# Designs tried in a protein design run: designed miniproteins, single chains, continued (5). Part 79

Each design is a single chain, and the fold is of that chain. pLDDT is the mean over its residues in the fold that is shown.

## One batch from the design tools (miniprotein)

Design m18919
Fold by ESMFold2-Fast:
Structure m18919 (fold): chain A 85 residues (1-85)
Amino acid sequence: MVPILEVIKKAEELYKEGEEAEEKGDLEKAVELYEEAAKLYEEAAKTLLEKGGERAVPELHELAKELLEKAKEAKEKARELKEKL
């Protein structure tokens, strides 16, 4: 498997853990988990753009765009929760 898929899976797991922490009222933990998820989504997207951009593979560019949107959503979640702390 491309190592990138493991990074994406870990980001998704962290985002889910962040949602669970938010539901439980553990806002500080939720912020940390969302920020880590965003970082991994951005790392995955950057890797895909660097490798996909070299070969101009449209499918990898679309996946990278989706990962960047997920990173943006995670960052917005973390930002909103920080304002409540």
Scores: mean pLDDT 79

Design m18920
Fold by ESMFold2-Fast:
Structure m18920 (fold): chain A 88 residues (1-88)
Amino acid sequence: EDEEIERLRERIRAHAEKVLAEYKAQGKTDEIKRLQQRAKEENLPFEEVLLRHEAERAAKDGNIAETLYWVGLLEELRLVRRREKERE
């Protein structure tokens, strides 16, 4: 099921790129740098830190639907990473 893993990875990448584009459009360059620094410090992919940050923000704002959306993508990313590790 390489095709399934590749599809999930592509979807996650597309969503992360969209969030980054929105952050850049909003002038949140410093926030992007902080997330990149956190990813480096925790030795995690930037995509994982970014999706976790979005979930945390939605949860803090009380937006249940948005929180579930980002948590779902984060869980898919973790699944993809686990399966990639199992295949190597």
Scores: mean pLDDT 79

Design m18921
Fold by ESMFold2-Fast:
Structure m18921 (fold): chain A 62 residues (1-62)
Amino acid sequence: SPEIEKLKQQIENLEDTIETLRRMARELRGVDPEREARLKEVIKTMEEQLKKLKEELEKLEK
């Protein structure tokens, strides 16, 4: 269904973004602790959003 396809695409895009940000956070480790901390907070927020999207997908595939 279009709803399921759209949600799967959103999940994939968000997972890719999180992976990119995690890589950036690793590069900032010991170089810019303030920027690293801010990126980790963004990653945490995005991981929470990802969990919600996965829960929504589970409900739609009922």
Scores: mean pLDDT 86

Design m18922
Fold by ESMFold2-Fast:
Structure m18922 (fold): chain A 67 residues (1-67)
Amino acid sequence: AAALAAALAALSAALAALTAAQAALIAAQNASSDPAAIAALSAALTALAKAAAALQAAIAALSAALA
């Protein structure tokens, strides 16, 4: 149960990070020198990296649970 919950949370986080990155890219494209758009892109990339690490941990937990 915990391993599955962690995997679902990681997937949700990754999807949210991808949505944020898409929005940040569109904002940056429309406002090439806007520091807010650059900050949003940096935040989205950081969130994506955290989501990837969480997903890796969830996969390891699932592997252990199935053993």
Scores: mean pLDDT 70

Design m18923
Fold by ESMFold2-Fast:
Structure m18923 (fold): chain A 56 residues (1-56)
Amino acid sequence: SRLEEALREALAAGDTILAAALAEIIRHPESAEEVIAKLREQGFTDVAERLEEVLA
């Protein structure tokens, strides 16, 4: 799946924040909006934008 491919790429790049967010969304797809909102609140706007792109 696109999410699994993005997770593999994030892990290879050492992007631990993106990898953790992708793993959470894969485990709980219903949490996607909550995860994105929390990342934006924490200032990880680039990670949140990447997640929205992958989920589109």
Scores: mean pLDDT 85

Design m18924
Fold by ESMFold2-Fast:
Structure m18924 (fold): chain A 90 residues (1-90)
Amino acid sequence: SELFRTLARLAERIAELVREGDLGEAASFARMVAALLRRMAEKSEDPEVKELLLELAETFERAADLLDAGDAEGAVELLREAAERAREAA
């Protein structure tokens, strides 16, 4: 799936921004991706795809919350998990 490959790359790019020290930009991108995933889930008729999109959205939202709290390490771990989960679904 091109969608899930793209989501894995986005998670990896956001993690790179965190490592570069731009926590605010990383948090904003994570929230934007989460919002997109929730909209995609609402339109999905496949229950398995819908569940995965919502799980990924929650992970990106939690990563953004950790970035707002200054927990760069925790955010990178969640983004890595999101990338792996998306890659497995691709």
Scores: mean pLDDT 87

Design m18925
Fold by ESMFold2-Fast:
Structure m18925 (fold): chain A 55 residues (1-55)
Amino acid sequence: SATEDAISAAEARFAERAREVYQEGLKAGLSPEEIHRRLFEVAREYHAEVDAIRA
């Protein structure tokens, strides 16, 4: 379906973007663990900001 195709395309773009971010992190000298921890922190901070705006 058109909706399913759009979701698949969005997932593919997300995966490609995530790969770029991961490669940039490694190039900057971050370890895989540090990249994972930093992404988790960014996600946590983003959710807190979104919740604050919606309040």
Scores: mean pLDDT 79

Design m18926
Fold by ESMFold2-Fast:
Structure m18926 (fold): chain A 68 residues (1-68)
Amino acid sequence: SALDYASLGGRLAREGRLEEAIEKFEEAIKLDPDFALAYKELGEVLEEMGRYEEAEEYYRKAREIMRK
């Protein structure tokens, strides 16, 4: 499920496996495009990697979903 992918992504991020975490959060978003938490968590991982512009894009998407 989308939640299972997001949970795995969170675990990988805590282990410092940031690229693998991104892949799992992307799968979560693919299964549930309205999963605001997955967009937020993907943004946090991108920010940790110094990919600030991409992180801001995902934070914006999360905010848009949460305002619906």
Scores: mean pLDDT 87

Design m18927
Fold by ESMFold2-Fast:
Structure m18927 (fold): chain A 89 residues (1-89)
Amino acid sequence: MRRREEEDRRRAREIAEEYREEVERLMAEALAAARRVPELLEDARGFGEALLRALEIAEGWSAEETRRVGEEAVAAARAYLADLRARAA
């Protein structure tokens, strides 16, 4: 049982790293789009930091929770990018 928890923590780190890369890429695109709308720039930065922080916290929970939080973070980042693009157009 104890060994399983340590394996899950290690897997959580690996999963978080992959999702972190995707979130960072999506948020970089969102920040570029937000530069055309100054009001959204601060919100975009705060939103991106919140997503990355959620992944860091989830890393400490479990691999399953990290995967769920990562999937939600990527989906949220994609939705945010789409909204920013619609507003910047």
Scores: mean pLDDT 80

Design m18928
Fold by ESMFold2-Fast:
Structure m18928 (fold): chain A 64 residues (1-64)
Amino acid sequence: ATYRATTDSDERGARTLAGAIEREFPGVRAVADGNVITLTSPDPALAERAAAALEKGGARVERV
């Protein structure tokens, strides 16, 4: 499953959040490009949980 999260952070902030998500949700790959974080996991439930965590943090999340 793949999700896109748009943050209010700058590029550094988005990169820091991506690293935090990978640490909190092992098995999720989080890649930051500008203020957008792309979440990917073969486990749909894990990807959804990681996306929900970013949404609670104020990011705008959509499924790709």
Scores: mean pLDDT 83

Design m18929
Fold by ESMFold2-Fast:
Structure m18929 (fold): chain A 55 residues (1-55)
Amino acid sequence: SPLEEALAVLRDSIAELERQIAALRKTDPEGAATLERQLANVRRLVAEIERQLAA
């Protein structure tokens, strides 16, 4: 389904953001903080899609 495909893409995006945050934490903490905010937003979207699929 389109929602399951979107969910897979968003989960890949979460993994990539986590890798980028880890890489930036020591050299660019402000950049890391910006990506952490983006990660939180993507996680909220994933939770909403999962809730819709479970209904």
Scores: mean pLDDT 86

Design m18930
Fold by ESMFold2-Fast:
Structure m18930 (fold): chain A 65 residues (1-65)
Amino acid sequence: APEILAREVFPAGPAAPGETVLVYVLAGGPSGTVTVELVQDGRVVARASAEVPGGGVVGLSLTVP
């Protein structure tokens, strides 16, 4: 699986329902699938997955329910 080296989230801080949250992930190691989960009040409320090449950056979008 890819190693997560860094991540950036936009917007920073709290997101309102219906907003799109953008997550950029820098991955190291072998290529594979990266999964990002949006957690609210200890619950996973949204998820997105994408394939990333080793040493690459991938952008993922999640909508707050």
Scores: mean pLDDT 75

Design m18931
Fold by ESMFold2-Fast:
Structure m18931 (fold): chain A 91 residues (1-91)
Amino acid sequence: DFNNKKMSELFDTFKNKALNSPETLTVEDVLNGLGLLDFYANMGIIPKGVEELANLLVDKVLTLTLSDDQKKIVNVYLSKLKRAGIIDHIP
């Protein structure tokens, strides 16, 4: 029941925020962004800029203080994104 146009618009909005104001990204923003990338990878829908956004979120994860539970969630997303070929490495 997803409208691909609405999902693309949501992706573009998040990507623009992440690229223009990466310092404003919270842990919740990063988790939501990784979840959105995982959703697209699972559906086989790879919009333009997925790799660029994924690399930005990987770099941002290295700067954040995460709980042990948040680290586990992040590692699951990063492992899936690496397997999908969207990121080259896990930090």
Scores: mean pLDDT 73

Design m18932
Fold by ESMFold2-Fast:
Structure m18932 (fold): chain A 63 residues (1-63)
Amino acid sequence: MKGDIYEAVKDQKATHPEELTLKKGDKLEVLEDLGSHWLVAKSLKTGEIGFVRKEHVRLIGKK
């Protein structure tokens, strides 16, 4: 999963200081998989790194 590209499937405001704010269609690069419901990812739009819920994103590019 590290290096995989995900896309936000809906708008999401950060509810925790370490979470990313997402807009539907935003693309993210996964840096770490933290378990069943969390990723650490970098927003390709803003360059910010933070926590992302797996339910808010969809895998679009893997290699």
Scores: mean pLDDT 76

Design m18933
Fold by ESMFold2-Fast:
Structure m18933 (fold): chain A 65 residues (1-65)
Amino acid sequence: MTGEELFQRYVLPYAGPGRDFPPLGPGAFSEEELLEMFRNGIPGTDIPPTGLTEEEARAIVEYIR
């Protein structure tokens, strides 16, 4: 799957207005923080662990850059 497809499948459902996923802009999060969010979800929110590999999570990071 491409980074765009992975973003649409695992991030976009939680990233709309009124959703728990924070705005993903340059400088908002480190690469390591983005990888953690995309693989393991965000603790205390409705964003679940995805089970994505590091390679798949990096593809999402590359897509949003």
Scores: mean pLDDT 70

Design m18934
Fold by ESMFold2-Fast:
Structure m18934 (fold): chain A 75 residues (1-75)
Amino acid sequence: SRAEEQEKRNKQLNIKAAKTSLELAEEAFRQGDLELARRYVENAIYLAQISKDEELLEEAKRLEERIRAAEEELG
């Protein structure tokens, strides 16, 4: 059906957006911008959840944990 094809395309776009957000979060984290890294990783988690990409979700959550640890170290 056309609805099923549109859902598949939306899923693929959400996965691509999640990957881009994750890459931007990793870059912000490398640069020490923890606030920006948090915003991008939260977006990546959201997009991975709605696209049902378990591997991408796990990757994003691992980065979120690293950002949280860095935030706690800095106070």
Scores: mean pLDDT 87

Design m18935
Fold by ESMFold2-Fast:
Structure m18935 (fold): chain A 80 residues (1-80)
Amino acid sequence: MSDLERAEELLREAEKLIKEAEKALKDGDYKKAIELSEEAIKLAMEALKLIPDDDRDLILRAIGLILRAIGVKFDAELKL
């Protein structure tokens, strides 16, 4: 697997975790929302390390997922 293919796989997994974290947040499971969002941040940051500096679209996707996950985490922490 190339670094780029691995980065794309990590971003897909991060997006799935963010969706699960958003569901947990809506369901009032704030602890689960925090745990899932933290894992999503970790995976998206790992992906960012594998993305070439000139792949702006993929970098922006990774950053967008990180920011989305951070938002879910902070919303859940505020509601605890």
Scores: mean pLDDT 87

Design m18936
Fold by ESMFold2-Fast:
Parts: structure tokens; C-alpha cells; sequence
Structure m18936 (fold): chain A 100 residues (1-100)
């Protein structure tokens, strides 16, 4: 299959994330989402980048977007629970872990 522009941005974001440049990763994932806003994986990766930046409220927002597109994504439920735990919302974190 031909590589589309959104897939290129996702790959660049993953490389940036792997070397610890979470802001560059977020920027690349945001570019991918602008090209394909229905890509649940792109929203999930964006949320993970913000989780690693310590921007937990933004991470929650983006994980919720991923779950709006793909509610059966167990990984999205798991990282949503992690973000709520980082916010000190332990009861919500446990509830979301049950959905993972």
C-alpha cells in the first residue's frame, strides 16, 4: 500500500517520542490528525505524548477522542486510567481499568 502523508507524520512522531522529544511527537501527531481526524491510533499517540509531558488533562481529552472513534480499544482505556491516576483521581482510574 502507498504510504500516505498522515502515516509519515505518525512515524516521525513515534521516532520523536522514542528519543524523549514529546513536544515534537505531539506536533507530528497533531499534523496526522489534521489529515485524518478519524484515526483513533493518532489520538491515542497524541494523548500518550501529553501524558509524558505531564499535561494530564490534555492526555485525558485526547484519549477520550480515541475512545469516541474506537470504544473497544483496550489500550485507550488503560492509558485513560493511567492519566486519571496521575491526576489523583484513583476511583475513576480503577473504573476505567475495568474496561481495559
Amino acid sequence: MPIDEADVYLALGEIAHAVGNYRAAAEMYEKAIKLDPNNAEAWLLLGRAYLDLGEYEKAVEYFQKALEIDPNNKEAWRVLAEAYEKLGKTDEAEEYRKKA
Scores: mean pLDDT 85

Design m18937
Fold by ESMFold2-Fast:
Structure m18937 (fold): chain A 84 residues (1-84)
Amino acid sequence: APKRYKSTEKISPEQAEKVRGLMLEALLSEEPDLEALREGLKALGLSDSDVDFVVSVVRLLRSRPSATPEALEAAVDSVVETLQ
């Protein structure tokens, strides 16, 4: 059940699951649409600074040599934990 939790710096558990899904979709895509990622994150109600942070991490991870899906999931979990 959604609690009355409103913070400009922290996301809800429901938002965290959706952010994780959006990040993994972008990271596992051959040609990720980072603009679609930004719009999806904004639609979830994330702050502009949190959106920029998530997009920057996805860009950084995509600039590295091929990581395993498990390594990408661990990185996404760390980002989501930072936003909570």
Scores: mean pLDDT 73

Design m18938
Fold by ESMFold2-Fast:
Structure m18938 (fold): chain A 84 residues (1-84)
Amino acid sequence: SSDDVVRLMQQMVDTARPVLSSSQISDMRGRIRRMRTSSPGQQMQTVAVMGQDMIRRAEQSGQDTTPIRRIMQDAMRVGRQMMQ
């Protein structure tokens, strides 16, 4: 469901918080709120774009990307089920 995708994306931002600025966290939380009114395809695109951005920032900071990648995979799985 959209609520499950939103919850997982909020968990992803919280996990990536150490590598994000306050401005980036605010922007990401805004995008997540808008996901509830988006189509499943738009939600999947948002998961991919935001997930990849957070992974890139973690890599640049020398942080383990595994927790973020796992949450992204879970969000992608939920999004695919919504498209069925």
Scores: mean pLDDT 84

Design m18939
Fold by ESMFold2-Fast:
Structure m18939 (fold): chain A 71 residues (1-71)
Amino acid sequence: MSAEEAVKKAEEYIEKAKEALEKGDLETARKYLQQAEDYATLAAARGAVEEAKKLGEEIHKLGKELDEKLK
């Protein structure tokens, strides 16, 4: 998988996680955030370091929203 494909996959899973959070499906949102994190890490490993940082920041914000809803 190329860095570009990994970035695209991370963005796709971030979008799915946002939709799951809006629906209150916290378990599905957590699974999608984990997939997004895995693909962002792969993107960084393949050289897309700056794009992976931006993806990581968005994943972190969504993870905080998930944690607040789990309380």
Scores: mean pLDDT 84

Design m18940
Fold by ESMFold2-Fast:
Structure m18940 (fold): chain A 110 residues (1-110)
Amino acid sequence: DPQRRIQQNPNDWQAWYDLGVLYYGRGDYDSAISYFQQSISLDPNNWRSWTGLGRVYYRQGDYDTAIQYYQRALSVADDDDKPIVYRNLSDVYLSQGDYDTSQYYLDLSR
């Protein structure tokens, strides 16, 4: 229960991230953005919440903002975590019809 974890420790960035994921899954994008932003304010090196913001904007059709957040996630992610972000970049470029850039990022995710 992420809400209970936050009540016990409001500085638990992972609990804020988990709330962001929960509200994203419900289609409540405004709440998801708020919770991912709170997670990032506690740990700016948290690539998961940067990727979460990218996914929200991607679902809203704001591809340029999604790409900016995914690029931020790449800047703070370890090499082992970058393949997840590269797949998200591949998906957004595919949705834009940029097949060459989509394939470039898909190949980086290997």
Scores: mean pLDDT 91

Design m18941
Fold by ESMFold2-Fast:
Structure m18941 (fold): chain A 55 residues (1-55)
Amino acid sequence: SHSDIVKNLMLKTGLTLDELLSLSDEELINLLMEVEGASKKEAEEIVKELKKLLN
């Protein structure tokens, strides 16, 4: 579910997963809202799940 949104974000921005994970939470939320049309709540949940991959 969230993985497809992230893959589309990578394709549209040209950023790798590692580059996306290096962004601040606010920057990722804004990108998800503007590029993928996610709601703020959905973007916050996606960012939370993505940042778990760092540990």
Scores: mean pLDDT 80

Design m18942
Fold by ESMFold2-Fast:
Structure m18942 (fold): chain A 100 residues (1-100)
Amino acid sequence: MEAIEALREKAEEVVAGIKDEAIAREAREAAEAAIEALERAANAETLEEAKRILATEVVGQAIRLVGLSIEAKSEAEQEALVALAKAIIDAGDKVLEELE
C-alpha cells in the first residue's frame, strides 16, 4: 500500500534528524508499531476490526509521538515529530478509504 510505504520513508527521515538518542529510539519504536498496526488494519477480515485497530493502536502511537514532541530539544525536532504523528493519522484514513 503506497500510503504505508510513504509513511515508512517519512519515519526514517524524521528519526534520522533527531539528535537525542532516547527520543530517536522511542520515535522509531512508535512509528514501527503504527506501521505494523496499519498493515494489520489493511488486512483485517472485517471493517469493524480495521476501525478498532485504527482507533486504538494507530491513534495511540500518534498520541505517543505528540507526547514525545514536548521533550524535543529543538523546534525543528518538535515539528518533525508532530508531522510524523499527523502522517500516521493520514495513512490510517487512506487505509480506511480503501476498505470501503
Scores: mean pLDDT 86

Design m18943
Fold by ESMFold2-Fast:
Structure m18943 (fold): chain A 64 residues (1-64)
Amino acid sequence: DEVEARKAQLEADIAQVRSDIETLRKEIKENEKKDPRKATIYFTALGILEAALDFLEEQLRRLE
């Protein structure tokens, strides 16, 4: 079923983005005192990924 395949893909994408968010949070914490500019870049990337996660979760909800 096309809907079930799309739901499975969205669930996989959501899991990947959540993993990427956790990785960025660790990178921010490690760089916040050592390289504040690099930490700021990672913080911006984190915001983009959090927005992408919200979008993907909304897409998944609409399929249910």
Scores: mean pLDDT 84

Design m18945
Fold by ESMFold2-Fast:
Structure m18945 (fold): chain A 84 residues (1-84)
Amino acid sequence: EPYRLAAEHAEKAAEAFRNGDRDAAKQHVIEMIGAATSAPDPEAARRVRELGAKALEAIDQGMSPEEVAKLFEEAARVAREAAR
């Protein structure tokens, strides 16, 4: 199920980032975006992709852990709601 998979990748991205593994975190964000790309509910898919893009940019710009965590949390929430 695309949105459940997207939510799982958002959670794994958050865990990897907390553990200092930026490469794993970015890879999980890319997988999250990919899972959402062909999913039903175009609005939810668009929001997940938008949040993923912002998270990748935030990681690259060295934004605070709190700001990055907010993006992962929101992406997981949107994906879980769309999976219902």
Scores: mean pLDDT 79

Design m18946
Fold by ESMFold2-Fast:
Structure m18946 (fold): chain A 58 residues (1-58)
Amino acid sequence: MELSEEQREEIEKRLRETYAASNGDVRAVAAEAKRLAEELGVDEQVVFQLAEEVLRSL
């Protein structure tokens, strides 16, 4: 499942925003990742991997 660079950037942005809005609640980020995977029709595992990368960079 290939994400475009634009889709990847948007997902990362939304996950970072969720992290900031939740004061670093990793469970909130995981919930948002699952929601985005369902909304965009992409593999949940791909979005979770992006979430891990975002959390690792913060």
Scores: mean pLDDT 78

Design m18947
Fold by ESMFold2-Fast:
Structure m18947 (fold): chain A 111 residues (1-111)
Amino acid sequence: DADERLLAEYGPEALALSLLFRAFNILARSESPESLAEARRLIARAVSVAVGIPVSTAERLSLEQLAELLRRAGHDALAHLVLAYQHYLNGDFAAAARYRAEALRELERRR
């Protein structure tokens, strides 16, 4: 499994990033109920992996609560990606772009 290899070689933050970008790619292609449900599952799994909580727990939380858990765990870039997804769903593409830019800036600062 590619996800198991990514986790083993690069750690939970790398897998969480992969899952969040896959969620954005789904949303960019389709806003069908099935696509939204799949993207939401990927976001919940990303938070589960990054924070160390059960996926079932993450699936019950709002996007704002998931972003707060990521921020409290020190994953500011991942938190901004979750907020970008929420703004995209609300049709606020300018806010979504700003949160995505902040996430990328935070990732670059860690280099």
Scores: mean pLDDT 82

Design m18948
Fold by ESMFold2-Fast:
Structure m18948 (fold): chain A 89 residues (1-89)
Amino acid sequence: AEELLARAEELLEKAREELKKAKAAYEAGDYEKALEYAKKALELAKEALKLAKEALKLAEGELIPKAIALVLEAIGLIIEAEELLKKVE
């Protein structure tokens, strides 16, 4: 469970960085780059959600709240990336 949580956390950090790049590109009017970065953020956030859900199934005691937090964070990043994709499509 701890190893899956650590991997999910790493993927969420990468998803946040790609989403930050996507938002910056969108504000600059570079819609092609905004689309590219938003798609990368979405893919990373979806993989993080998958790992966080698997970790939640295996989690016991104090790891359960951490797994739930990562699941919720991944869902939030997926929503933000999808909303940005709607704006550039």
Scores: mean pLDDT 84

Design m18949
Fold by ESMFold2-Fast:
Structure m18949 (fold): chain A 74 residues (1-74)
Amino acid sequence: ALNSPDIEVVLEAVKKLIEAQALDKKEEIIAAFEKLRAEGSAEQLVELAKILLTSEWPEAVGLAMAALAAAEEL
């Protein structure tokens, strides 16, 4: 689940949602990004950005850029 305390489970859930093109789950993906920014590592933020860049969502590009910027600050 996206709200799992295990960051790896959160990353896998985001990847599956993007692969399924679950466009109605944008809010959950944003919540996952905020969780990784607060609790994740730079490597996990880069992984999230890579997953987001494989999507066709316009908002995903902005989230990927934010994740990469957050990773650089860590």
Scores: mean pLDDT 72

Design m18950
Fold by ESMFold2-Fast:
Structure m18950 (fold): chain A 60 residues (1-60)
Amino acid sequence: MEELREKVARVLEYVQAHPDRDLTVEELAKIAGMSKEEFEKAFREIVGLTPEEFLARLRA
């Protein structure tokens, strides 16, 4: 769990450093070094939102 938490934290740091980028869920999963399916599950469990919902909130 800790390693998954670290990977998700790296993604969150990257997104906040690049707020004007049109990042996709696939790109976030690649940054985390995970499959899209693994990333979506881990992200939702740790953050409480889907990656799609999280990105939509950042763009609003």
Scores: mean pLDDT 78

Design m18952
Fold by ESMFold2-Fast:
Formats: sequence, C-alpha cells, structure tokens
Structure m18952 (fold): chain A 53 residues (1-53)
Amino acid sequence: SALKEKLEKRKKELKERMEEKIRENGYDPRYVALLESSFDLSVIGEEVDLELS
C-alpha cells in the first residue's frame, strides 16, 4: 500500500535523525536499537538478539 511506503520512509528519516542526535550527545549507539524496540518490540527483539548471539 502507498501508505506503508510513506510510513517506511518517515521511519527511516526519523531513525537517522535520532541516531545523529544520540551520537552528538555522546550516547551509546545501542540506545538507537533500544528505542526502536520501545513499542512492543521487546519480545520480537529478544528472539532476533538470540539468533544474532
């Protein structure tokens, strides 16, 4: 759907901007990944992290 494409683009831009802000303030880059998992992504992120480990 066209709406999904627009949402994905905005999400990417938001993530990039947040990453820049976090890096500029001297925060750990891991905070970016944690922020992405803030909205009910904790359970999903746990499984993905297990596979990466």
Scores: mean pLDDT 57

Design m18953
Fold by ESMFold2-Fast:
Structure m18953 (fold): chain A 98 residues (1-98)
Amino acid sequence: MSVSVGSGGVVLTGPSEVKEGETLTLTATYSGGKILSVEWYLDGKKVTRGRLIVDKEKRTSTLIIENVKLSDSGTYTATVTTEDGTGSASLNVTVVPA
């Protein structure tokens, strides 16, 4: 497990490496005001694959990508917007061949 501390109180936690075909789980946590939106990016492109869970009471967002592919490797960024402002954290994830 790797932990990346970003801006605006956002912390991103997940593995730095995952095997092809396994499930990738990344969790962003934020301290501060009410969460208005959470967006996830891979190498600057919006993540359209997988499941996104947002728990506003716990101030967490979890991205779950099942059956990961080599193309799922890269820098994941969670951008959290609250009524107090916007923060982000990034974590590099490498998908290795099975």
Scores: mean pLDDT 83

Design m18954
Fold by ESMFold2-Fast:
Structure m18954 (fold): chain A 72 residues (1-72)
Amino acid sequence: EAEELLEKAEEALKRGDVKEAAKYALRAAEIAIRNRDVESAHRAGILLERILGKLDEKERKKLEEEVAKIEA
């Protein structure tokens, strides 16, 4: 479920595992959007913004491309 993935993303972010956090947050966003779960989709978006701020330029661009694919 999207909620479980959001919890895993938050835990990964607390550990400093930014890449793992991005992976879980992206999956949560995709599931939430498909299920029309506006609350979980919004929470995933906030987490992804926080994660983007912690990545280098190359990793940030890669994550931005993955986020764009989910919205399509």
Scores: mean pLDDT 80

Design m18955
Fold by ESMFold2-Fast:
Structure m18955 (fold): chain A 68 residues (1-68)
Amino acid sequence: MAEKIREFVETLREAGVEVSEETEEALINEPDEGIAKALVAMIYGASLPTLSEEERKKVEEAFKRLFE
């Protein structure tokens, strides 16, 4: 899970989305996988309107790897 979360956050930062080191640390160190997934889903949804079509595809693939 932590590796997939890290990759998702890196993909968001590459797309120009501001994700703080504190937020990344909190997501990686969240002991409840359900809460971690819920937080990731909220960040993903909030990022979508700010992304280009190509950036959305990259972020969506990273997000799917958390749930597939």
Scores: mean pLDDT 78

